Designed miniproteins, single chains, continued (4). Designs and how they scored, part 2

Each design is a single chain, and the fold is of that chain. pLDDT is the mean over its residues in the fold that is shown.

## One batch from the design tools (miniprotein)

Design m12036
Fold by ESMFold2-Fast:
Structure m12036 (fold): chain A 100 residues (1-100)
Amino acid sequence: SEEEKKKLREFLLKLHELHLKMVDAFNNNDLEKFKKIVEEIIELIREVLGESEEIKELIKRIEELVEKMLASTDPKKQKELFDKVMEVISELVEKVEEKI
C-alpha cells in the first residue's frame, strides 16, 4: 500500500513534467514534438497503471483525439481537440490522486 502510493506519487510528478512539455510544444506549434510527448505519456501510463479495460479506453480516447488534431488544418479545431486531450489527462490525474 505505502510502496504503491509512492509509485503513484512518482507517476504524477513525471506526468506533470510531460504535461508542461506537451503544453509548451502545442503553444509553439510544434505538432511533431507534441505527438512524441503524448506517446511518452501513453507509455508512462501503461508502465505504471497497467492495461485494465478502463486505462485502455482512456489511452484510446487520447490517441483518437491526437490523430484528429494532427489531421486538422484548422487552428481553432486543433485547439478544441487539444483542450479535450487536456481534459482526459486531468480525469486520469484525479482518478490516480483518489488512490493516494
Scores: mean pLDDT 87

Design m12037
Fold by ESMFold2-Fast:
Structure m12037 (fold): chain A 90 residues (1-90)
Amino acid sequence: PVEPDRTIEIEPEEFELLRDLTILILEERGIATPEEVEEIRNAKTIHEFNRKVAEITRRAGENLSSASDVVAYARLDPETRARLEAFLAA
């Protein structure tokens, strides 16, 4: 069962996975600076994480609103998708 009010709430383990994957994608595509990546690594909640990612992608001219959007974008890149599958299998 899913709640209609569900927005960006994720299990802690899933949040860590999305955070690490998002950092990989941002670094690979050159969207975020190393300093911005460190700020994302220090995010303690999904809300702060998504807000920071949105600010970074907005500055870079991308239209990504959440970590979930970045993960979906990764599925369009064969190399990033392979890393995601390997990351999830680890």
Scores: mean pLDDT 61

Design m12038
Fold by ESMFold2-Fast:
Structure m12038 (fold): chain A 110 residues (1-110)
Amino acid sequence: TKELLEEILREVSAAISYVDDAIDAIKKGDIDTAIEYLNKARDYAERALELAKQVDEELAQKIQEAISYIDKAIEAAKKGDIDSAIEYAQRARELLTEVRQKVLQRLQSL
């Protein structure tokens, strides 16, 4: 399970980074770039979800919820609803950060 936790950590960290880049792009009015970053964050989060399903149902549930918020952020961005896009992206980031913290705690206990 250590190798799976390390992979989840890498995938979740990449997803967080792309969500941060997307929020910055939205704030700059670069909506097309923001959508590209959100799609990349979604791909990494989906990889983390498949790994998490093998290790911890709670981690899997939080990642699935984060993906739902990424999807809502993409739709809001496409509609020009900038405030909602930022809010949904921030909620996804918060959930992914909780997952990252729990994975780090589990790795330290091994």
Scores: mean pLDDT 91

Design m12039
Fold by ESMFold2-Fast:
Structure m12039 (fold): chain A 76 residues (1-76)
Amino acid sequence: DEERKKEAEEHREQLDRELEEADELERRARELLEQYRKNPSDEKVKKERRRLILESASETVEAIGHAVAYLALEKG
């Protein structure tokens, strides 16, 4: 079924995008960790780190959703 293959391809492309976003969030988190090590008392860095963790968790859930959809469509 070509329509089903197209739908699977769209979920795969969406998953690839979500993974790229996750990589960017990891890079940003590493930068904040380095800033925190230099200034441990910086409340702004602490709050921003919490925000990025929440964003990363949200994108991980979305990526899992697309991966599950892709696998379901691939397997029939």
Scores: mean pLDDT 70

Design m12040
Fold by ESMFold2-Fast:
Structure m12040 (fold): chain A 92 residues (1-92)
Amino acid sequence: MKGKLIEVKVEGNKVTAVADAGVPVRGASLLVRDSENPLEGTVLGQGDGTVEGDRATAVAENLPKGEVYVSVHAVAADGTGIVSEPKKVTVP
């Protein structure tokens, strides 16, 4: 199942992402990777998300400088896994 990444904000070495799962979610996390495949590559940063209905907001801190890929991984109320499309961002 595919979630929509609606906002990604970069502030220094911190990334905040907001995702819309399209269904109620019970949990979410932000994964930052060196791969455009959200299920592959090295995890460079991670943060637990807060959930509100169909939306999740998650923050990853202490990220390495350079180009990284950001995706939100959520669990729907029914237990279904939801992964957003990865977004490429530059950490200063």
Scores: mean pLDDT 79

Design m12041
Fold by ESMFold2-Fast:
Structure m12041 (fold): chain A 69 residues (1-69)
Amino acid sequence: PPVTPEQERQGRVILHARRLAAERGLTLAELAERAGIDVRVLSGLAPVTDEDVRRLAEALGVSVEELTA
């Protein structure tokens, strides 16, 4: 089935967040705790909201644009 633009964007956010967490020695649970989001979002088990993207950007010290690139 085709990937929608929204699903592609959510996938990029998860991919970048996971990569940045790994590079910094953070587990997904630690990143989720720092960002104040549900770890299931990072596991692909829950949808990524715009609030999740903002919180992840703050927790990782990057821009929202960097997570969605």
Scores: mean pLDDT 80

Design m12042
Fold by ESMFold2-Fast:
Structure m12042 (fold): chain A 62 residues (1-62)
Amino acid sequence: MSKEVQEAIEKKVLSVPGVLSARVEPNGVVEITAKDAEAALKGAQTAMSQPEVTSVVGTVAK
């Protein structure tokens, strides 16, 4: 996918409360780090709602 689409998805995921970082790969994989499991799940759901996203990897920072 294009860099513009990657940045747009990253911004949408980062807008979810408790998401600390988001990275979108050109192949549609999204990497998310969140404060807790609930924020990670909400961030993942936001990412998965985008048609260009193929999979999500969520990590919780303790």
Scores: mean pLDDT 80

Design m12043
Fold by ESMFold2-Fast:
Structure m12043 (fold): chain A 70 residues (1-70)
Amino acid sequence: MDEIIAKGEELVKKAEQSTDEKEQVKLIQEAAILAREGLLKAKTQEQVDRVSAVWDKISRVVKAMAEKQR
């Protein structure tokens, strides 16, 4: 669990720091896959909350990318 959450957060940070929109999309998609895996393996509310925090970060990056493309 901790590895999935840590990898997801790292991918989101890389996406936020990337200047290449294609790379950002790829990193965000990988983070989303890991977050889904985390939800499937979550057995406690704390683990669900931590994975949901990763989903929130993914959503923020997607919104920021959409704003820059206008």
Scores: mean pLDDT 77

Design m12044
Fold by ESMFold2-Fast:
Structure m12044 (fold): chain A 86 residues (1-86)
Amino acid sequence: KLLEELKKELEESKELLLELAKIYEKQGKFELAQLYRKRAEELPKLYEKIVQAYKDGKLTEEQLKEIIKLLREQNKKLKEIIKKLK
């Protein structure tokens, strides 16, 4: 369940970062758009690293829950930024 929640939050982060990139591209802010696309492309590799650390016992369940919580808060902030830019 926790790894499924992590995957869901990271997939949402990817979608939000790509949406921000499209908005910035429309504004002619191509360098900023590229930075957000690059961040989105790195998320699947980040997921794999977190999953491996958890399976290897390097991350506790409580630490994984905290990571998921922080991702949810970050995603809420990204949604607010997108709403203000639309």
Scores: mean pLDDT 87

Design m12045
Fold by ESMFold2-Fast:
Structure m12045 (fold): chain A 85 residues (1-85)
Amino acid sequence: SLKEKIEELAKELTDEEIDLFYQYLSPNNDGKITKEQLDKLLAELGLTPEEREYVLSLLDENGYITKENVRKLAALIKLKQEEEL
C-alpha cells in the first residue's frame, strides 16, 4: 500500500535530509507551510488524487506540519522521483 511504502522509505531518510526539507517548507522553522508553497509542491509532484489527499492529511487545519510528517512527505517525494527515473 502507499502508506506502507512511505513508512519504509521514511526510515531510510537521514535527519539531515529532513532538516533541509523542513527549512525549505517552513523558512521560519515553525512548521508553517504557506498555501502558495503547498500548491507549488503538489503541482510539481504530479500526484494522484490518493497521494494528494495523503499530503493534505500531513498538515493540520492551520497548515502546520511536524518534522515526523515532513519525513513522510519527503518519502513520498522520493518514491515519486524513483518512479519517474
Scores: mean pLDDT 77

Design m12046
Fold by ESMFold2-Fast:
Structure m12046 (fold): chain A 70 residues (1-70)
Amino acid sequence: MLYEVTVEAPTDEDAARACALLSAAGCDVLGGRLEGDVLTLLVRGTPEQVEAAVAALEAAGLRVLSVKEV
């Protein structure tokens, strides 16, 4: 399924970490947009992979703002 994951990423390091954690959970990162400190990533994955990725992002100290199936 396709998901839009929005994360607060005030630094390039935070953005890179978000992409790495999504990929580590088994999600395919298809693209992203950065608007100020808000990073929106388009990802392909299962609900379980996305749920695991969100938990990993939050455990790493990144603020997840929204997750939307698209």
Scores: mean pLDDT 84

Design m12047
Fold by ESMFold2-Fast:
Structure m12047 (fold): chain A 79 residues (1-79)
Amino acid sequence: MLSIDELAQRAIQVAKQLLEQLKKSDLSTDKKIEQLEILREELKQLLELARKQGASDSVLAQLEAVIEEVEAEIARLKE
């Protein structure tokens, strides 16, 4: 079974790949924002779970950093 740290690390990698794919995608701005907002909420839920399950400080910091990257891209697209 995956530890919470391993689960969070996999989610971070998938989120970063999805963020890069969305940036390169021909999707409309509205559709990109929709997908990024879903990703942001999923990552925030995982961060809350990781905190409650005693994930390492390093993993928590990495989750917070990728959430900030997603929020920055949403803000950029809304300009």
Scores: mean pLDDT 85

Design m12048
Fold by ESMFold2-Fast:
Structure m12048 (fold): chain A 87 residues (1-87)
Amino acid sequence: KLDEIIEKTKKLAEEAVKLYREAARLSGDQNLLDKAEEFEKKVKDMLEQARKSSPEEAGKLYEEMLKDAEKFLSDARAEYQRILAER
């Protein structure tokens, strides 16, 4: 279902952003905070683009967003664990 893909994408993105923000807080690394903010903007821009697209093209955009969000969360988890281990 389209709504489930959108909700899942938002949830994964929110979790990743939280992890990057906490990693930035623990490390003092501004680049991690910048990554979080840039990804939030990317998700927002893609959702707006999907709303203006055909149903078929919107579906493809949502699937790409979900994959991007899954990868971003995986990267965020790895970075957060790395910073915890260095402390």
Scores: mean pLDDT 80

Design m12049
Fold by ESMFold2-Fast:
Parts: sequence; C-alpha cells; structure tokens
Structure m12049 (fold): chain A 68 residues (1-68)
Amino acid sequence: SPEVLASLEQQLKEAEELLKTDPAAALKKLIDIETQVGVQSIKAAVFRDYALLDELDKLEERVKQARA
C-alpha cells in the first residue's frame, strides 16, 4: 500500500518535470499514471482500504490538474 503510493507519487513528479521540456511525452505519462491509479483504486475498494482510496483520489485529482 505505502509502496504503491510512493511509486505513483514518484511517477507523477517525473511527469510534472517532463511537462516543462516535453509536454507530449508528459501527457502520455500522466495518462499511464491515471490508468494505474484506476487499477489500484479498484484493488483498494475490494480490500476496503479506505485510507489508500482517499490518497489515490487525491493523486487522481493532481493528475487531472496536471493534464489541464
């Protein structure tokens, strides 16, 4: 659970840095992160990990803001 969040947070930071130099590549990474968040949210819901669901929801909002 914490490992999944740490991995996604790191990927988002890398995509945010990439936005400044290569927006097209950054967008592709952001879409991939969004897909990963969706998969992890389904898993968290199945296991009733509401703390992880809350953190994943916040991460999804950050990804959507970065794509705008």
Scores: mean pLDDT 84

Design m12050
Fold by ESMFold2-Fast:
Structure m12050 (fold): chain A 59 residues (1-59)
Amino acid sequence: MKSYEELLEELKKKYGNDIEIVPKGASDLFKTMSTKKIYEVDPENPIESLEKILKELDK
């Protein structure tokens, strides 16, 4: 199982120019500042949130 930091670094390396990763509830704020696709991280399940995002983007 990958750590939070490993998943975040992999996402930034592969998709950092195409996506914004934000805390849950912050997506509306970031929609006004960015044209990139926004993904939310659940602070209760941060690793699972990042794994789900990575799976969606890799497949």
Scores: mean pLDDT 73

Design m12051
Fold by ESMFold2-Fast:
Structure m12051 (fold): chain A 88 residues (1-88)
Amino acid sequence: AAEEAAELEALTDEVLEEAIDEMAREGTPVEEILNLRFAVREGDLHSLSPEQRARLLAAVDRIMDRRGLSPERRAAIRAIIDRRLAAP
């Protein structure tokens, strides 16, 4: 449903923000954090290097684990992120 899709997109944005905050807290350089925030804001996740993608996805997985999300919600969020990473 449109409501369910909107909820998943909003939850994905929230998870991405928490993941970037986690990376900042773990000592990721400020310049990299600013680039990640810019890429999320501008819908430009596809521009990230393979190393930046790997670190972001690892942080996303940790946030989803801490939130206790169901396997179905985790798969849906990951699919949304993968879509944003794949397309210009």
Scores: mean pLDDT 82

Design m12052
Fold by ESMFold2-Fast:
Structure m12052 (fold): chain A 71 residues (1-71)
Amino acid sequence: AKKQAEEAKAREERAKFAGAANFATKYALEMGKSIGYSIQLIDDIRKRGTTPAERAALAQEEADRLRAELE
Protein backbone atom coordinates (compact mmCIF):
# COMPACT_ATOMS: atom_id res chain seq x y z
CA ALA A 1 0.00 0.00 0.00
CA LYS A 2 1.14 3.57 -0.67
CA LYS A 3 0.83 4.50 3.01
CA GLN A 4 3.11 1.62 4.06
CA ALA A 5 5.64 2.63 1.38
CA GLU A 6 5.55 6.25 2.61
CA GLU A 7 6.08 5.12 6.23
CA ALA A 8 8.98 2.85 5.20
CA LYS A 9 10.53 5.71 3.19
CA ALA A 10 10.19 8.13 6.13
CA ARG A 11 11.76 5.58 8.49
CA GLU A 12 14.65 4.99 6.07
CA GLU A 13 15.22 8.74 5.68
CA ARG A 14 15.16 9.25 9.47
CA ALA A 15 17.81 6.49 9.74
CA LYS A 16 19.91 8.22 7.05
CA PHE A 17 19.56 11.53 8.92
CA ALA A 18 20.66 9.92 12.21
CA GLY A 19 23.65 8.25 10.52
CA ALA A 20 24.74 11.43 8.74
CA ALA A 21 24.26 13.49 11.92
CA ASN A 22 26.47 11.02 13.83
CA PHE A 23 29.20 11.31 11.16
CA ALA A 24 28.93 15.12 11.13
CA THR A 25 29.27 15.17 14.94
CA LYS A 26 32.28 12.80 14.79
CA TYR A 27 34.07 14.88 12.13
CA ALA A 28 33.31 18.16 13.93
CA LEU A 29 34.78 16.77 17.17
CA GLU A 30 37.86 15.52 15.26
CA MET A 31 38.31 19.10 13.97
CA GLY A 32 38.25 20.39 17.57
CA LYS A 33 34.72 21.79 17.42
CA SER A 34 32.61 21.71 20.58
CA ILE A 35 29.61 19.46 21.22
CA GLY A 36 27.58 22.69 21.17
CA TYR A 37 28.68 23.26 17.57
CA SER A 38 27.32 19.82 16.60
CA ILE A 39 24.01 20.45 18.41
CA GLN A 40 23.64 23.83 16.66
CA LEU A 41 24.45 22.23 13.28
CA ILE A 42 21.79 19.52 13.74
CA ASP A 43 19.22 22.10 14.93
CA ASP A 44 19.97 24.22 11.83
CA ILE A 45 19.41 21.20 9.57
CA ARG A 46 16.06 20.47 11.27
CA LYS A 47 15.06 24.11 10.78
CA ARG A 48 16.06 24.22 7.08
CA GLY A 49 14.64 20.79 6.19
CA THR A 50 10.85 20.54 6.03
CA THR A 51 10.71 16.79 5.23
CA PRO A 52 12.70 13.77 6.50
CA ALA A 53 14.23 13.48 3.01
CA GLU A 54 15.44 17.10 3.03
CA ARG A 55 16.86 16.72 6.56
CA ALA A 56 18.70 13.52 5.60
CA ALA A 57 20.17 15.19 2.48
CA LEU A 58 21.25 18.29 4.44
CA ALA A 59 22.84 16.17 7.19
CA GLN A 60 24.74 14.10 4.60
CA GLU A 61 25.91 17.30 2.85
CA GLU A 62 27.26 18.70 6.14
CA ALA A 63 28.94 15.37 7.00
CA ASP A 64 30.59 15.27 3.55
CA ARG A 65 31.73 18.90 3.94
CA LEU A 66 33.30 18.26 7.35
CA ARG A 67 34.97 15.05 6.14
CA ALA A 68 36.47 16.90 3.14
CA GLU A 69 37.84 19.58 5.49
CA LEU A 70 39.51 16.85 7.61
CA GLU A 71 41.04 15.13 4.57
Scores: mean pLDDT 76

Design m12053
Fold by ESMFold2-Fast:
Structure m12053 (fold): chain A 93 residues (1-93)
Amino acid sequence: NASRIGREADREAERVKELAEQAINAVKNGDFETAKKLAEEMAKLYPEVKKDFEEAINASTPEERIQKLKEAAEKAGSLIGTRRADEIFRLRE
């Protein structure tokens, strides 16, 4: 049912947001190893944005890493939303 698919997409979007916030906080605290692990975890869940997360981790400054992590997480969230819409559309066919 569309309601179930919506709840699953909302949980996935919340998970991505939590992982991204943890990675950003790790960069702010100088904990690059934790930030890298969290970015790799998100890249495994969302292979379509893997390069964006890799670019974020390879950025030369903490400010660039934070900005690119935010952008990669927003792209992942958009993909989750698109998948949710596609699944709801299929249920109506």
Scores: mean pLDDT 73

Design m12054
Fold by ESMFold2-Fast:
Structure m12054 (fold): chain A 60 residues (1-60)
Amino acid sequence: MEELIEEFIEKIKNAPKSKLGSVYTAGALYLVGLYLDGKITREQFEEGFERLKKAAEEAE
């Protein structure tokens, strides 16, 4: 799970500006799906989402 979040962060860092939003959205939707399926805790969801958000902000 953590490895997949790291993969999305890596993709965000290396994404061209035109695709940054699409990569971020895909990562966010993935986390939402895991949380709704009960595969991660609320704390893990919030932490993963915060990491994706910071990666996207830094890539801008």
Scores: mean pLDDT 76

Design m12055
Fold by ESMFold2-Fast:
Structure m12055 (fold): chain A 78 residues (1-78)
Amino acid sequence: MKAKEEEVRKLVEELRELAKEKAKESTPEDAQLLLSTADTGEFGAEAAIKKGDYEKAKQVVEEGRKAVDLLYQEAKAK
């Protein structure tokens, strides 16, 4: 149980770092969207962890990473 929680928390940390790195290369408006998207993913993952649903927590983090990548691609297309 603890090992799976630690794995998910590492994924959440990686999501936060990804959003911060992409935000540095973006406009202030796009940076705010990237950081807010990562925060939403972290919140969803924490809720799943509290319920002991580590598989759902992983899925939420993966969806968050995908959303950050999509927003970053849109920012680059400007």
Scores: mean pLDDT 80

Design m12056
Fold by ESMFold2-Fast:
Structure m12056 (fold): chain A 61 residues (1-61)
Amino acid sequence: SELDREVALSLLRMNLAIAKIAGDEKVAEAVGKVLEEAERNDLSAEQMHERMKKAIAEAEK
């Protein structure tokens, strides 16, 4: 739903802000790319959640 999509976008923005405050450049870059993709493309809430989780996990390696 549109509400689910807005929640996913808010979670992406929040995680980006947290990573920037923490100085975690790798996570900030990874999450920022997912947010840009979501804003340019019609990504579903599920796709945004999956990409965010994957981006954070890969950035922590």
Scores: mean pLDDT 80

Design m12057
Fold by ESMFold2-Fast:
Structure m12057 (fold): chain A 87 residues (1-87)
Amino acid sequence: SMARERAQAISRELQKINSTKHADSNKLSAGAELAVLMLRKGVPLEEALEAMRKVIDAETKEEVKEIALKAGVDEKTAERIANTAIS
């Protein structure tokens, strides 16, 4: 199914990022959540994966929040994702 293929694409990308950067597990989790939400809204897979990468590379909560808002999630969801990514 398309949903399974998208979930596997997200999982593969997370593994690649983690293997290359030893990325923070909270940032990986937050990025994956944003990607899933974008896919549920009908955003193309490549745009969702790019937003996920931006969240993982973000240095501040404000950067994560801006990425999520630009991706089309609401203010409260963006704040939750930012708090997940950076404590």
Scores: mean pLDDT 82

Design m12058
Fold by ESMFold2-Fast:
Structure m12058 (fold): chain A 98 residues (1-98)
Amino acid sequence: GLSAREQALLGIENGEKGLTAKTPSGRAGGRGGREGGRSALEGLEKGGDEKLARDGARDAREGGELGIEGETKGPTTGTGGAILGIGGAVSGELAAKK
């Protein structure tokens, strides 16, 4: 599987691609993946709670991927990406705090 750092970086990359989507739901998923990936990377860098940082990185990657898919599969997929990305951001922030 991917490392937590690799998952967070993919969340940022896929999130940025999702931000260029023509649909609002795709852009929402893209934003979630980007913000989640950034927060997960910060959590990993600060050496906080390792499990929260890893969970945040995974959610950010999945959020970014769903944001891209939301452009073709519709608003439910894009919204799912945004929710996962937000979860990743929260987990990453909590990891950084601890």
Scores: mean pLDDT 75

Design m12059
Fold by ESMFold2-Fast:
Structure m12059 (fold): chain A 71 residues (1-71)
Amino acid sequence: SLLDEVEEKTGLPADVIKSIIDAYLKKHPENPEPKTVEEIIELINQFSRPVSDEALEARKAAVRAERELAA
């Protein structure tokens, strides 16, 4: 999928890529949502930030909560 290709090219997990897209759209609501791999990579290059330890821990906590809710 488009997200899988961006993950392969950037090394960022899909949830981090989605977070970057969401942050971009919040700052630039006038711009359309990126629909191609090239558009998403350009967006990531503009932000050029790795996932922080805090963001990674928040992600793990969210996964635990989701599994707990699903059980």
Scores: mean pLDDT 67

Design m12060
Fold by ESMFold2-Fast:
Structure m12060 (fold): chain A 90 residues (1-90)
Amino acid sequence: MEEEYRKAVASLSPEEAAAIRERAEEIGRLAGELARALGASPEEAEELGRRAREAAEFYAAMEAAKNGAEAALARLDEQRAALEAELAAA
């Protein structure tokens, strides 16, 4: 898994890698906000947000290696929209 992730990241341009990281950071932020809205402590929300960011980066890099950076960015945008909808409903 780590070796596959490392190879996936190495296949990305610096610009593609930066775009994925930027969107993953936004997903982490929204996941943390959603956790807080659902009653999580600040510390718990921070940890959940961090893990959500790391998971988003991992799966986006793997998707980019398989289907290209555009597909990975579209998946991240879909994840962000889902979190925004959940946060609006919370």
Scores: mean pLDDT 82

Design m12061
Fold by ESMFold2-Fast:
Structure m12061 (fold): chain A 95 residues (1-95)
Amino acid sequence: SGDETVRAAIAQLQELVREVEKAKDYIEKLDSLSEEEVERLLRALDGAREQAGLLVDAALAASTSPALEAELRRVYERFLEELEELKELIKEKAE
């Protein structure tokens, strides 16, 4: 059902938030990142953002519940905030 699609998307986004938080903890402990590492990481984050956007768009198109749509939007916003913080941290660690 559409509601099952939205719940699955919420669960996937929550997992992505956890992965970004783990990556932030890891990067924060590093002294510096090479130019090549920065470029690779930023490309990976851009890919993750694009995939998350497609997931959200598909879930919203299938949605039949305003409450689940609101929850999806909250988790997606949290994901985007964590992703932007990670991007800033990566740039700060550049040599």
Scores: mean pLDDT 88

Design m12062
Fold by ESMFold2-Fast:
Structure m12062 (fold): chain A 92 residues (1-92)
Amino acid sequence: NPAAERIKERAEKIIEEWKNDPNATPAEKKVLELLEKLLEEANEEERLVLYALIVLRYHMRNGVDDLTPEEREELSRYLKKGQKTVLPPIPL
């Protein structure tokens, strides 16, 4: 699924930028560690939900809207499936 792969790539880039941010606070670093742990322990479907939530939260917080219609449909699908997924607070 090309849209799902793009969402994963976007989320991985966001995480990498966050990991390499010299201005990240200790609290932000701890949230990143928890998020990476959740991604490692998650199954494939749970990982896609986490990636979708990371991308959506980042874009909404930063006022950036560069998602394709196909990416929006995939985000909607994963969020609907992941309503029971518990995430730590993400300071994105």
Scores: mean pLDDT 71

Design m12063
Fold by ESMFold2-Fast:
Structure m12063 (fold): chain A 55 residues (1-55)
Amino acid sequence: SEVDEVMAELSKVEPQEFVDRVRKLIEELLSKGTTGSRNLARRILDGLKQYVKES
């Protein structure tokens, strides 16, 4: 899925860069203002919640 591909790419960077890239990506998705981009941002955030619980 798109979320899996995004998370896989982000997980390859250093933790500090990972956080910065995630914030930038979410800001870009929200600034686009489409239903699709907002839904993708939400799915990425939900994926991060699972990472925090499992890590």
Scores: mean pLDDT 72

Design m12064
Fold by ESMFold2-Fast:
Structure m12064 (fold): chain A 71 residues (1-71)
Amino acid sequence: SADAEEAVRLARTLPLDRLKNVLVLGGLLSKEEADALRSREEAVARLEERLQTMPPERVRTLLGILREAAR
């Protein structure tokens, strides 16, 4: 979806620490799971995997969080 594509695009613009915080705040990962991520590429891959099964309403919520984090 366009929303999922935009979420991935925005995630790729964030520093790793900020992206980890977004994934935890968005309910995609626990803090422990996020702390295990070693690179932005790993964090983006985890986001892409979660987006494949995520309801549209959850994707829109996550997109809002990502847009705010990218400011």
Scores: mean pLDDT 85

Design m12065
Fold by ESMFold2-Fast:
Structure m12065 (fold): chain A 56 residues (1-56)
Amino acid sequence: SVEENLAKAEELLKQGKGAAAATAGYDAARMGESQGDKEAAERGWELVRRGQAAAS
């Protein structure tokens, strides 16, 4: 679900797993967009950005 992918991305960021967090955030963002949940989609895209930054 969107919420499961958002929670997973946040937990992966906490663990320093930026690349995995970005992937989970991307999945959440796309699911949110598909469901019309713009707020969840924006949260997912923010987690992608944070994950990519943490991966470098």
Scores: mean pLDDT 84

Design m12066
Fold by ESMFold2-Fast:
Structure m12066 (fold): chain A 79 residues (1-79)
Amino acid sequence: MEVFLKKLENKTEAQLEAEFAQIVAQLEDLEREERKGNVGARIRKMVLLDELEAIAEVYRKRGNFDAAAKVQAVVDKFR
């Protein structure tokens, strides 16, 4: 998480929003695969949730608490 967090700190707001949207789409696909009994999908979902928590942390560090809360709501939904 910390290494990924440091890479995110150099990204623009537009780049963070694009990363967030991409991860959400991947989580929706993995949620469907997990329901079909794909055990590997669960592990991949956990990794993506950690990446979303890193994005939320970058938003909090920048004082964008509304964006951080939006990302956290998605983490809570898929957890």
Scores: mean pLDDT 79

Design m12067
Fold by ESMFold2-Fast:
Structure m12067 (fold): chain A 75 residues (1-75)
Amino acid sequence: SKQEAIDTLVEVLRLWADLTGAELEVDVALLATLSDEELQALLRTVIGDLRDWARLHPERRKELEELVRRLEELL
């Protein structure tokens, strides 16, 4: 479902922020206004960003690949 995809994306972004020490601000209401195609495009973008970060931080690759797997299950 769209809500399940949004909930999973928010959880993944929070876990990623925890790994990087970054502050996370996510507009969940904005995510809810996206079309299914726009949400899928956003998921693909975040997956790419996670993979790029994993390439730069090989010590975190296993954790980041698990986050990627969770998002790919939504596509």
Scores: mean pLDDT 81

Design m12068
Fold by ESMFold2-Fast:
Structure m12068 (fold): chain A 83 residues (1-83)
Amino acid sequence: MKELVRAFIETLIANTTDNPELKKKLEELLKNLTDDLEENKERVKEIVGEKFSEKVDEGFKYVEEGNVHKAQSIARDIALSIK
């Protein structure tokens, strides 16, 4: 599970081009990941903002299902929408 959360966050980082502060916060989260899925989800929501809360919930649903490709697709959609 933690590795799928890591893949989600790494995809967010990889697709964040024009927001160095957001990228830095995501990299810090990646260093401090816990085994608590809900805690990691709430920290992602805090970093990306309330506008993307539902998308983070959708991405983490795919993380829980073990569907890494759909989780990464949602992460990419979030990152590309943050401008």
Scores: mean pLDDT 83

Design m12069
Fold by ESMFold2-Fast:
Structure m12069 (fold): chain A 62 residues (1-62)
Amino acid sequence: MKEILERLRNAKTGEESLKAIDELVDYINSLPSKEKDPEAQQKKKNQELINALEEAGKAIAG
């Protein structure tokens, strides 16, 4: 996202601006979260998954 915004700021022509906007739209559409901080949500989900796998490993190994 930051790079796309920088491209938009540095755009000298309307064509460059449109390309930056298209890239921004594609980036947003690729995100699973509708919130500002998708990383925090993903990190929490990953932590829960790690905990579940660790518990399963303990049940199998000992």
Scores: mean pLDDT 63

Design m12070
Fold by ESMFold2-Fast:
Structure m12070 (fold): chain A 82 residues (1-82)
Amino acid sequence: MPSPIEQLLALLEEARRAVLAGDVAAMRAKIAEIIELVKRENASPEVEELVDKAIMALVHGVLTDRPEAAAEVVDRLMARLR
């Protein structure tokens, strides 16, 4: 089975692709899955902080019509989890 971090990275990548595609519904669904995973796996405060920043970037990207900027932030945060 993939590790919790591998699952989190996969969900973040799917959310990143959804924001780039303009698929807000898919992005919201992936954010919900990310929140559930973080709670279920008792993620560390460091991982929770990185996830919160990624969610804020995705939401802000939709609200400001800056999906590419949001995707770049999420990609940088994913690198810190690797």
Scores: mean pLDDT 83

Design m12071
Fold by ESMFold2-Fast:
Structure m12071 (fold): chain A 80 residues (1-80)
Amino acid sequence: SLDGSDSVEISSLSQMLRITAEAMEKYKLSPEEMARLLRGFAEGLRGTPGVPQVVIDSVEEVARLLEEGKTPEELRKLSE
């Protein structure tokens, strides 16, 4: 259950980390390739009315971690 803004932010980040790791594993994407895709996705979300800021922030944070060279395995561990 999601309760409180901090809980929603943590849940959004954890979910985004997991989804990103799964996508990278399925499609064999590099951290650089996935970071680029996530940056484009975050820009699209910013242009969409009604998208919560915490969701956009979560996408941007995952892109930043990938730009630092985090692997899919490390993203999965961070989502736990």
Scores: mean pLDDT 78

